# Ledger of designs, part 1: designed miniproteins, single chains, continued (2)

No score or structure here was measured in a lab: all are predicted.

Each design is a single chain, and the fold is of that chain. pLDDT is the mean over its residues in the fold that is shown.

## One batch from the design tools (miniprotein)

Design m4001
Fold by ESMFold2-Fast:
Structure m4001 (fold): chain A 118 residues (1-118)
Amino acid sequence: SSAEIEALLEEMRGLVEATRARLLALAGREPDPARRAAAEALVEAFTAGLLRLIEELREGKLSVAEFEDRVIALVEALRGRLAEVLSPALHAEAGRVLGEFLREVQRLLTRIEELEAA
């Protein structure tokens, strides 16, 4: 139902905010202030992009497949840019957070597709 899909989209917005908090906490561990600020700005831009994509999915402007492709592109872009500003250890931790995020997004998208097919 539309109400169940809206609830899954709200869960996805919550996942984005939880992932933002985790990535900002990780960026805050970067000892160089300029690199830390750059990492925080990249996380904020990533979060804004994800929230825009969720709204476009809700409005029917993107299919589930198009949304997934765009989310993967944002994750890969963030991973690459964070490699330039974070230490290798912090970058590896960010990669794990982003991998977990993608798995949870995929779970939610599968449930949305099941509800749209019903």
Scores: mean pLDDT 91

Design m4002
Fold by ESMFold2-Fast:
Structure m4002 (fold): chain A 98 residues (1-98)
Amino acid sequence: MSMEELEAEELPLAEEAARRAEAELPSLSRKEQILRAVALLILSVAAGNNPVALRAAARLYIAAGDLESARRLADLLEKLGETELAREIREEVREAEA
């Protein structure tokens, strides 16, 4: 089995997990938000650094008040060429700091 086959299999799972995490966000405790963010990071890596999962993880960190981790994810998105998503997350971090 090639890594491309594994990445293709994991891509829909990463996007679905991201959507579910964002939908459940208001009902999650701070600790649960951090744990779900870490899980999404692991799943993102398995899915070839999926940007949707990385964005969802960043939003979970912002909701948990971990703005430092959210900024690191914005930097990672920018390195992956996802400059618009990185800008969006940095803006959400600024709004959370205000």
Scores: mean pLDDT 77

Design m4003
Fold by ESMFold2-Fast:
Structure m4003 (fold): chain A 59 residues (1-59)
Amino acid sequence: VTLEDLLKLADDLLEEGMSKEVVLKYIEGVLEALVKAGLLSEEEAKEFLEKVKEYIESK
């Protein structure tokens, strides 16, 4: 999973009519699951969450 994948997911969810807050909570849950699975570090997850948040808030 890459930052690009998460940004595309966020766009997809917003297009489906989900609010910015709900999309951010969804992405947060995905990142938490990836960290628990050992596919992503906690530091990488925090960085990705901040980038997704910045992206969504700028729209």
Scores: mean pLDDT 83

Design m4004
Fold by ESMFold2-Fast:
Formats: structure tokens, sequence, C-alpha cells
Structure m4004 (fold): chain A 81 residues (1-81)
């Protein structure tokens, strides 16, 4: 379940990077991190772990600006887990 959600987020990140829509990318990453933090507060770390894995796979497919934003998101997610 959370693995599919994490893959969906990573796929959308790649799409927004290709469109050069950095504002929507920032909003998507912020929302995903907030959801991961909310789940972690409930003792559920599976989404945060899956999201880190899928975002790392997406990094080579991103523009330099999008890659920097995603790397920052990965660092914040790794602080949760």
Amino acid sequence: MYEELARGVAKRVVELSKKKDLKSLEELLKGAIEFAKWLAEQGDYEFAKALVKELRKALPLLSPEAAEMVQRAIEELEEIV
C-alpha cells in the first residue's frame, strides 16, 4: 500500500521535473514529508522508508534544480527513520 503511494509520488516528481514545474514539485515534496511525519507520529515508518527508496531511484532522472530539492527531501525523511 505505502510502497505504491511512494512510487506514485516519485513518478509525479519526475513528471514535474520534466515540465520544469518547480513550484508544484516543492508543494508535492512538502505534502509527502508532512504525511510521512504524521504517520511516524503514529509509529508507522513504512511510508517514509518507501519514499526515500523511490526518490533515490528517481534522482538520476531529474533536472539539477529538482535533484537538489529531492535530495533535501530525502535528508528530512531520513531524520524521521
Scores: mean pLDDT 87

Design m4005
Fold by ESMFold2-Fast:
Structure m4005 (fold): chain A 80 residues (1-80)
Amino acid sequence: SLEDIKRKAIDSAVEAAIQALKNGDEEAFERALRAIVTEMKSLSKEEAEKYRDYVIEKLREVNPEAAERAQKAFDEALKK
């Protein structure tokens, strides 16, 4: 149940990021990325890496430049 809640939170944040990109809302996109990072930090390293790849792939389908921005943000935030 807790893992399902975390997955839904990440999925919702990804949906918000995609919607922000479609609307050209840069502030909403950055807020969505921060929400994704917050949830990923609460996951195991293995789960965080899988979600990072999933999110980047989903963003790349909509906007390749946004996917690059997200990858850099995730790499920096999840670096240990």
Scores: mean pLDDT 79

Design m4006
Fold by ESMFold2-Fast:
Structure m4006 (fold): chain A 75 residues (1-75)
Amino acid sequence: MTFKVTLIFSDGTVETIEAESLEEALKAVRDAGDKHNAKVEALIGAMLRLMGEALQAELAGETGTIELTFYLPLE
């Protein structure tokens, strides 16, 4: 499974992440959120949602790309 995550920050900045694993996607999302000073609670919520979508897809036998967009307010 691959991941494509779009992060839209409240200042209008957009980061697009493409990852070949959940671990890589989570690291990239965390790193981008930290770089842009995203609210910790919003960033944690985005990471939990990404993990939940990955688990749901695995349990459903889905393959391909998980594509998600998150809006992240800044601190």
Scores: mean pLDDT 85

Design m4007
Fold by ESMFold2-Fast:
Structure m4007 (fold): chain A 65 residues (1-65)
Amino acid sequence: KREEIERLIEEGVEAVRRGELTPAEAARRVANEVLKIPGVSNDEANEAAAELARRAGHPAVARGA
């Protein structure tokens, strides 16, 4: 699960770096893909999206409160 989440974050960051996705689009995609992993919570998916936004240099994608 951690390795799967990390791989999805890296793929999203790479897509942003290549100009295929904006940081916001990549973060949403990662959250959706992480939620498909059995046993992952919404909080874990939101944290993965936030981490992607951080690595992409754009912290504009916040999770909920």
Scores: mean pLDDT 73

Design m4008
Fold by ESMFold2-Fast:
Formats: structure tokens, C-alpha cells, sequence
Structure m4008 (fold): chain A 78 residues (1-78)
């Protein structure tokens, strides 16, 4: 029943903002992840979203670790 939700933002090298939302359950498993990129093309938005969604079902030692992974995955997809 310990659901944690984290929203985090990162400035990209081009000055755009990347936002990720990650939700983990009591097992540390990601049950939801989403990404938003300011000023991205439709293809870039989809790539970032797909990248963070690939984390769903993975276990992390903390929500901070899951959030860092989501930011990194989205940034690599852009």
C-alpha cells in the first residue's frame, strides 16, 4: 500500500525542460512512468515516453533511483 509518486525535472543541454513522473509500489517496482519534453517534436515526445515506459515492471532500491533512471532514459532517447 506504500505507493510513492515522484515528479522530477532536468534542463537539457539545449535549454528545454524534461519532466518525468514515476510511481513505485511497496516492492520498489515501477508501476507507472511518463515523460514530457518542452518544445519537442512528436517523434521526440514519443521516444521519451516509450523510454520511460520501458522501466515499468523493473525494481529499484528507491524512488530516487527509479526517478534518476527515468530522467536518464528519456534524455538518451532525445
Amino acid sequence: SDLETRVAERLLPDGRRLRVVVQVNSDGTVIRADAWVEGATPEQREAARRAVESLVGQKFPSIDAATDAALAAAERAL
Scores: mean pLDDT 84

Design m4009
Fold by ESMFold2-Fast:
Structure m4009 (fold): chain A 57 residues (1-57)
Amino acid sequence: GAEEMARNAYEAARALGLSEEEARAAGKAVQDSGSGEGGYRRLKAAGMTRAAQAVGG
């Protein structure tokens, strides 16, 4: 579900060495959009390029 996708995005961001704040933002973007691609677009629009890469890769 969306919560599991959000958790996976958070863990991917943390594995890439991003901060807890950036990782939480990545998870929230995926949860709010319902997809990794939607999360990627939201994070890019917010200027969070590294968090977007963690979600979109």
Scores: mean pLDDT 82

Design m4010
Fold by ESMFold2-Fast:
Structure m4010 (fold): chain A 60 residues (1-60)
Amino acid sequence: SRIEELKETAILLVEHALKNTELSKEEILKLVKEQISETDLSEEEKEAVIKAVEEKLKEL
């Protein structure tokens, strides 16, 4: 589904940022929240993507 593809893409970008940048997990999460807030996604979709990223960052 669109939302599952978006979650997977967001997680991939987060993993890439952690490996290839000097950004902390907190800084990456802040950037994700900022980017998602600027999208035309529903509030439910935005919350789902942010939650998926938060859960993945907790594991990394």
Scores: mean pLDDT 81

Design m4011
Fold by ESMFold2-Fast:
Parts: C-alpha cells; structure tokens; sequence
Structure m4011 (fold): chain A 67 residues (1-67)
C-alpha cells in the first residue's frame, strides 16, 4: 500500500540522517550505544525488504566504534 511505502521511506530517511553523523556518534560510547538501540528499533518497524539496510548500518556503526 502507499501508506506502507511512505512509512518505509520515512524510516530510511531517519537511518540516512543517523549514518550521516556516524563518525561523530562513535566518538562517544553512550551516544553510540543509544544510536545502536535506535537503529534496532527502526529496523524492527521496517519490512523484510528494507531491514537489510538497517542491518548493514548496524554493522558499519559497530565497525567504526570498534576501530
């Protein structure tokens, strides 16, 4: 449905805004942990088709935080 498509696009836009600031986020451990939680919540709202984008973002953020 159109409503589902608009919701998925809104979730992806939120993810893109988060990832735009990823390098700043990973400088603070508490902020990193809060952001991981936020992405997990957003990913749970996404359909299976879009969930891969959230899984990839979590991997990138965790890799940046562990470097």
Amino acid sequence: SKAREEHEKALERQLQEIMKNADEIVKDEKKTNATIQEIQVLGNEASDEYRKHFEEALKILKEKASA
Scores: mean pLDDT 81

Design m4012
Fold by ESMFold2-Fast:
Structure m4012 (fold): chain A 92 residues (1-92)
Amino acid sequence: MKTLEEVKAELEKRLRELAEQTDDPDRIVAGATALFVELITKYNLSKEEAQELRAHLRAVLREILKEKGYSDEEIDAAVARFDARVDAILAQ
């Protein structure tokens, strides 16, 4: 029983909490992917809502990795890996 705005807030909070536990970009990307799948399934998000949540997650992921001191190249690679994982899941 959450609005899309509340789901975005939950996603950002949980992803930032994960990022406090690990500096490994691969673990952050894997956790972000798992969280995205969990939230779209749990809240039965539409295709449009899932796309908006994905865009928000991508932005938050970039901010977290930048705050951790990763280079623009490393951030772009991590975001590309996230996008590839999500695309593989959604192409089922």
Scores: mean pLDDT 84

Design m4013
Fold by ESMFold2-Fast:
Structure m4013 (fold): chain A 58 residues (1-58)
Amino acid sequence: EIYKAIKDFERKSPEELTLKKGDILELLEEVDENHWLVKVIGTGVEGIVPKEYLEKIE
C-alpha cells in the first residue's frame, strides 16, 4: 500500500527515517500502534516513522 508524507519529519534515532512533505512511501510493516516501517519510493531507503505523518493514497 502506498502513502504520502503530509508534513516534514526529522528523524530522532538511527532506526527512524527523515521525511519531506510529498515523499511517496510503501508500508512494509506496522511496528506498533503509532510507528510504521516504510520504504521511500525512488530512493529505496527504509526506516521507522510516526504513522500520523502519512496519508494513504493507494
Scores: mean pLDDT 83

Design m4014
Fold by ESMFold2-Fast:
Structure m4014 (fold): chain A 83 residues (1-83)
Amino acid sequence: KDKELERFLEEARNSPNPLVQEAVEAFEAGDYERAVQLFEEALTKEPDPLAHFLLALAYRKLGRPIPEHVPRWAVAFLDYLDV
C-alpha cells in the first residue's frame, strides 16, 4: 500500500510535465488544495492516468466529493489501495 503509493509519487516526480512535478510537491507537503489545482491544470494539457489517480486521492484527502470528470477507474484504484 505505502510502497505502491510511493512508487506512484516517484513516477509523478519524474514526469516531464512541470505542473505534475509541482502538484506532487504540494501533495507531499500536505497542501492538497494546491495539489488539486495543479493536477487539474496539468490534465487540461495532456491525459495522464497517474495524475488522474493522484487528483482523486487529493480530493479524498480534502474530504471533498471527487468530481464526475475524474475517471471511475481512478476512484476504484483509490479504494483498492485503501488510502
Scores: mean pLDDT 79

Design m4015
Fold by ESMFold2-Fast:
Structure m4015 (fold): chain A 74 residues (1-74)
Amino acid sequence: MEAVERARRAIDALARTDDEAERLALQGEVGTAARRIAEEHGLHELAARLVEAAAADDVPRARAVVAEIERALA
């Protein structure tokens, strides 16, 4: 579950950053983690929703999607 943990850490950092370059890098990290989740677990729709939430800078929604992914993998 490394990809899920990476996504969660990136989202938590995204919630705290006020730097544009850092925001773009963290959104990229979420995208990389979402791609890995889709490839390793077949959760393509949840991965797409995670990318959409991160791109919208919607941290509460991104966190909710990560929790949904964690439940699907339990």
Scores: mean pLDDT 83

Design m4016
Fold by ESMFold2-Fast:
Structure m4016 (fold): chain A 73 residues (1-73)
Amino acid sequence: SELAENLRFMAEIAEKYGVEEAAKLFRQAAEHADTDPDRALVLVAKAGRIMVEKLTDEELDEVFAELNARRPG
């Protein structure tokens, strides 16, 4: 699914910035995206919180720029 693909992309971004714990959670969320969306949402929220805690404001701006560039028009 597109959601699962987007979550795998977020895992790659987390790995790129050295946030392995968040990358693992995004991959787990991708596995649950089509079967258990509530679980996927909880995992995404946990991963996002870790990203915010571990990255600088400048790194977060870069992450958001990469996500916006990938957003389908």
Scores: mean pLDDT 81

Design m4017
Fold by ESMFold2-Fast:
Structure m4017 (fold): chain A 78 residues (1-78)
Amino acid sequence: MGPMTHIGGMGRIGMDAVPDVTDTFRTYMDNGIRHIVDGDIDTHIDHGRRIVDITRNGNPDVGGMVRRRFDMMRRDGI
């Protein structure tokens, strides 16, 4: 729930907010999980999975790693 979430509903989550950092995160992670389950890991998607896996190995602060990655992608052309 949460009153702030009513702002645009699912827009921020990636239903209508297409080229957003949040949308990129959902798509990137969703594709990674999808390929892992399917058994056909893609090079681009595997890269994101590695970042998360390495973070979990000793640091559960995935948010920090993800935020840094997004900042780099945003500067490069997102």
Scores: mean pLDDT 47

Design m4018
Fold by ESMFold2-Fast:
Structure m4018 (fold): chain A 71 residues (1-71)
Amino acid sequence: AEADEHLRRGVELLIEGKYDEAIEHFRRAIELDPDHALAHRVLSTALYLQGRLDEAREWEAKALALDPRLG
């Protein structure tokens, strides 16, 4: 799926420390699949790693609303 492809690319970029590029791919995955709980979670993680704590908390809350098992 296209959303899953963006999620995969984002995770690869995140491992490489390319946080801005990873975030763009995670945002695209969410645009394609707004209910993708994991995409919301990894976006939150990338934002935390950049020190963008308020944004990270917002996206973590959205991930937990979609799948409480992630919390």
Scores: mean pLDDT 84

Design m4019
Fold by ESMFold2-Fast:
Structure m4019 (fold): chain A 86 residues (1-86)
Amino acid sequence: ADTERELMKALLEEIKKRLENGEYYEIVDRVVGRQPLPGRVEGLESAGEKTLVRQSADGTVVALRLRKVPKEKAIENLKKAEEELS
């Protein structure tokens, strides 16, 4: 539970840094598991999509599939995701 929250916070911080650099994404899918990663997130980095992965020492893995969106939608989506973790 807490490990998953910490990994999600790290992923949202990366999305926030990308937003500050003019890269606008929304979270399309979230996968939580243990190593190895579920196959659904493998090979998903393509034009307009990006997969971000964070892993802890206990073997907990969180993977987010992202999609390029307009700035306004990216800001709204990030704020909503951050509120869910605070």
Scores: mean pLDDT 74

Design m4020
Fold by ESMFold2-Fast:
Structure m4020 (fold): chain A 61 residues (1-61)
Amino acid sequence: SREKAVEELARLLGVDRASAETIVDTAIETGFDIGRVLANAGVLTPEEAERVNRILEEARK
């Protein structure tokens, strides 16, 4: 669910809930590969990026 995805993403990225909500909603609305973008920016490892993308995919279910 969206709510669970927001909580898991906030915890994983170490950001506040409002930031996590923006990331989840942006990924749902645009279909951007947020995990890949963050990995390319050096914020996440490839493994962490895959986890982020899995959380975001589950947000739509």
Scores: mean pLDDT 78

Design m4021
Fold by ESMFold2-Fast:
Structure m4021 (fold): chain A 68 residues (1-68)
Amino acid sequence: SETLRYEMEGGVYEVAGAVALSLGDKEKAIEYYKKAAEYYEKALEIDPENEEAKANLEAAKEKIEELE
């Protein structure tokens, strides 16, 4: 489903963000976490009750706040 595809894309960008942080690239990490959040928001537009997408979106937003 499109919802699952968006959740998977969000997960890929979360991993990319974590890798960027491990390499010391904070700016790139913020960019990737913002993309992850965008995909989780797209998943929630299709399935507003998706608890996993909600939790992942909140975690991504928290990471962005932590890094800024």
Scores: mean pLDDT 86

Design m4022
Fold by ESMFold2-Fast:
Structure m4022 (fold): chain A 71 residues (1-71)
Amino acid sequence: MIELSDEQLEEIARETGLSVSQVRAIVNELNRLGIDPLAFTTEDVERIAKRTGLSPEQVTAVILELARILS
C-alpha cells in the first residue's frame, strides 16, 4: 500500500502539474488495484486513466514521480 505525506502529495502535484486531489485519486486507484509504481504496465495506466477521468499521460507522470520518491 502506498502511503504518502501531505508534503509528498504536494510535491507530486507540483512536478506533474496536477491538483493534490488528482494525485490522491491516482494513488487511491494504485492501492485499490494493487499496482506497484516500480513495476507497472500500459494496461494498468489505461485502467487508472478510465477510473479517474485523467489522461494516460497524466497517470504515467504521477506513477513515474511515485517511483522516483519510493526508489
Scores: mean pLDDT 84

Design m4023
Fold by ESMFold2-Fast:
Structure m4023 (fold): chain A 60 residues (1-60)
Amino acid sequence: MITLEAEFENLLTAIGAALRIIGEVPEAKVKVEGNRVTVTVPDNEEDIEKAREELERSKA
């Protein structure tokens, strides 16, 4: 499994990102710790890319 982390402006943005990732990658494990989201995804490129795209999108 691959672990990805990102920091967001605030808790609400972090929660939004977490919910989106769960929707796109149901097999992912997501933790929200304040402004930080930690995502653990299966070792496949599609799931890793989807999680990264959503983390990056939520920063904008």
Scores: mean pLDDT 77

Design m4024
Fold by ESMFold2-Fast:
Structure m4024 (fold): chain A 77 residues (1-77)
Amino acid sequence: SLEAARAAGAALARAAAANPDRVQTLVLPASAGEAELGAALEGLVEEARRLGVGLAVTVEGPAPGVRGPTTIRVRVE
């Protein structure tokens, strides 16, 4: 669900803030669409702003035409 994806993104931001020397990872399953990815990134950004932290974010999806998971990696800048 979009609510669950948004909550997962927020949790990822909190985990990164609590562990500034580590990369935190969230994997969205292949069944998740563009809307779930957007919701997760929205939750991440909103929580980072609340915490007052800058985060470096990388998003790795499957190759074009291939179904697969999307990986979001985040660390404190």
Scores: mean pLDDT 84

Design m4025
Fold by ESMFold2-Fast:
Structure m4025 (fold): chain A 70 residues (1-70)
Amino acid sequence: SREAVLEEAEGMARGMRAALEAVEEEEAAGLKISPEVITRLLGLGAAMGGRGESEERVRERVRELAREAA
């Protein structure tokens, strides 16, 4: 129970980190992303990571949405 909650929290943290990295890479490539969109993408990364999705999958999805929002 407690261990399962901590595993989910670790997944969320990893997902949020992957999302932040993807956002920073897109901004470094010249994309303009609003702070509001960044906040939503970080939240999506946390949710995906909490569900056990890989960092790679999080990065791909966040890149797609960042480019669509630009």
Scores: mean pLDDT 87

Design m4026
Fold by ESMFold2-Fast:
Structure m4026 (fold): chain A 80 residues (1-80)
Amino acid sequence: APSKADIEAEELIALGDMYYALALQLASQGKLEEAIESLKKGIELYEEAAKIGSEEIAKEAKERIEELKKKIEELEKKLE
């Protein structure tokens, strides 16, 4: 059975995923700066999940952080 810490970490990952979905919606509307801010909030939630979760959950969270960082770089290039 998942531990309480793992449940909390998975809930934080789900919240991060919500901010990622919001960022995609904002980007589709041309709101690139708001999309970047939403991605940064997602990263903060994934970082918290990585601190409290198991090693497997921490690995998943870190992979998601790297994906969002790449997306931020892509959106920042569009602001040039």
Scores: mean pLDDT 87

Design m4027
Fold by ESMFold2-Fast:
Structure m4027 (fold): chain A 134 residues (1-134)
Amino acid sequence: SRVKELEEKANELISEALGHVNLGLLAIEEGDVEKAVEHFEEAIEKLEQATKATIEAAKEDVEAGEKLLERVKNAFDGLVASLKYAAEKASPEGAKKLEEVRKKAEETGEKQIEEARSTIERERKEREEAEALA
């Protein structure tokens, strides 16, 4: 079904984001802050794409969208936690770059989650109003 295809797309993008988080942490262990930043920024981009897929899934099935949004929220929280951990392990110069990415992840996450929540709430209300008129 359309909703299953969108759920699979959102879950795949979340998995790709988590993969980039792991590669970013590995790069920190190897002392490659530049590579770590690239991977953490890719994780942010993948989670933005996952949020968009979540919004589209919610238009087909609001309950599916709500469940996917919870997964997206958890993934953004995990990314922020990983960036804080990475900054503690990095050089002072590396820590500054990772803190900039952490702020970007927090700001992007807050914006994306609020947009998705607002869209899901609107879809639920429209569905309830349509059912009340039937």
Scores: mean pLDDT 90

Design m4028
Fold by ESMFold2-Fast:
Structure m4028 (fold): chain A 81 residues (1-81)
Amino acid sequence: SADEYLEKAREYLKQGDYEKAVFYAGKAVNLDPTRAEAYRLLAEAFEKLAKKHSGPKKKFYQTLADQARARAEAVEAARAA
């Protein structure tokens, strides 16, 4: 379920395995694209990956983090409307 993947994503974020956190948060998004938390976990994991890299890779992960945050905000806004 999406909840099981979100739990795995949180666990891997806590352990510092940001690539696995992205993998499981991405699976949660695929199962339920209306879960704002899944996009927020993706954004956090991508931000942590950006901090481990420099140059073009850093910018790439930062862009993915920004996109994930925007998606989380859009999902939250859609529920409020």
Scores: mean pLDDT 87

Design m4029
Fold by ESMFold2-Fast:
Structure m4029 (fold): chain A 77 residues (1-77)
Amino acid sequence: SAEELEELLELGTLQALYRLIQLKGRPVSAAELAEATGASQSLVSRLLRRLEERGLVRRIPGDPPLYELTEKGRAAV
């Protein structure tokens, strides 16, 4: 279903974000995550917004904004 696909994409994005942060040792932008995963930046930005709404990811204001996992997000990976 579309809901199952959305959940899979969100959890996959959370896992990819976690791994990329571990590899780089810092919060990362949506563009960096898109480059690492081969996904479009618009898709990654939408999924990151959904993860932020769920309290699993925190946006750090800036140009570009950077993203990191919350404690709840780290417990989910």
Scores: mean pLDDT 88

Design m4031
Fold by ESMFold2-Fast:
Structure m4031 (fold): chain A 81 residues (1-81)
Amino acid sequence: EELVKQVKAAIALRIGKDYLEKGDYEKAVQAFETAAKLAEGINPKLAAEAYDLLSQAYEKLGDTEKANEWRKKAEEIRKKL
């Protein structure tokens, strides 16, 4: 179960990065939210990466408040690593 969630999280991250690169920021957010949810509590490094990418995608959408929120969550996870 945990291994399956990690694999799905990694796939969602990859899909999100593709959307982010193509400028489809709303779909990137959806993919990164999926990756974060799947990685949370299982793979802190992957969760932190998903939070950073969520922050970046929200910045591209002009949502600075959401971007800062996700960046802080990524920093919190990194402090535990």
Scores: mean pLDDT 83

Design m4032
Fold by ESMFold2-Fast:
Structure m4032 (fold): chain A 90 residues (1-90)
Amino acid sequence: SPALEEVSEEAKKLIRELVQAIDDAMAGNPDALERVEEIAKKLAEKGNRLEKAIAMVTVSTLLAVARSQGNEKAAEAARKALDILAESMN
């Protein structure tokens, strides 16, 4: 049914790019936070509820990983992405 929310190829690409940007933050890339915010904003603007929910679950997992490693910059980037996505669902 066209009423069922599907995960688009564009959303899959944006989620992969978001994961890569958070991984770049874990690696100490100084531009990673800005990149995470840019991708999260695109997904917040263009994504349906299912796509945003998948992104939030994925980023929440990465936030837990960053926190377990004591990587404060990666945790900040993941938290910022979650805040952007969560605000878009209200």
Scores: mean pLDDT 85

Design m4033
Fold by ESMFold2-Fast:
Structure m4033 (fold): chain A 105 residues (1-105)
Amino acid sequence: MTIEEKINELFKKADELLEKARDPSLTDEEFVRVMREIVQVFAEIYNLLKPKATEEERKEIEKLLGEIAQVYHDYLDGKITREQAVERIEELYKKIKEIADKILS
């Protein structure tokens, strides 16, 4: 498997986890577990991209990962709803995909 194929597999996994996070039947514990898995998947994507990325691209991805971590903590602190958490992560995810596509092009 190429690094590009591995990253595409991880993005597919992220899509599946985001879809699962939209399930209103999830308990709070199950939702938090899904959110944690999303954070881990994005960290894995970053680790695979890092050797091919410029310093500027690395800083931008690190900033986006920090924002995803902040969404997770805001949810745990009761500052945002599940719907707001998922929406914010989807916006950050789109930005990560755009940077990944640029790095891999």
Scores: mean pLDDT 86

Design m4034
Fold by ESMFold2-Fast:
Structure m4034 (fold): chain A 110 residues (1-110)
Amino acid sequence: KKKAEELLEEGNVYLGQGKYEEAIKKYDEAIKLDPNNALAHYNKGLAYYKLGKYEKAIEDFDKAIELAPNSKLTAEAYKNKAEAYEKLGKKEEAEKYRELAEKLAEEISK
């Protein structure tokens, strides 16, 4: 899926430059070609988080978790989902996902 990978890489360049809206557009194009690309959903969530769109970020992190369960990506998605909940003032949800991230990271390191 070379074209979807190229679009993901273009999105990553924009993300690194702080061009979050442009990054999201490239990730949407990548997702259209490869809807099950967990990394594209995760990186789109990061871009929404940087824009302060925390609810949208959580939706994209949830999709990444669904597509790549029990992976290093899911551990990172739990961590960033916890940070988004913290920004929304949802402290109980934030703590829950921080604990899930830590437990999954420990399990993967074995």
Scores: mean pLDDT 88

Design m4035
Fold by ESMFold2-Fast:
Structure m4035 (fold): chain A 91 residues (1-91)
Amino acid sequence: DLEAIAERIAADTGVELSDARAAVTRLSARLSPAQRAAIEELFREGLSGSALATAMILLSHLEENREKSPLTEEEIIERGREVALHVQRLS
């Protein structure tokens, strides 16, 4: 649920909900279905809006540069998960 992800990002980062919605929509459009499923899983696990936003930005960047990258989809998802968990620990 992209709306729920945007609401969590807005609440945790202090950005306007309309800006969070626009950002989540743009980032999600660049993600594969498997990458979107990974973000939805992190959301269900209760990760912060900051962790979710950072993971979506990284996944979007890695997917956009996939032709120039040796990374598989599984490796891209794992990097997104690692950065989300790192941000979560930093609070």
Scores: mean pLDDT 87

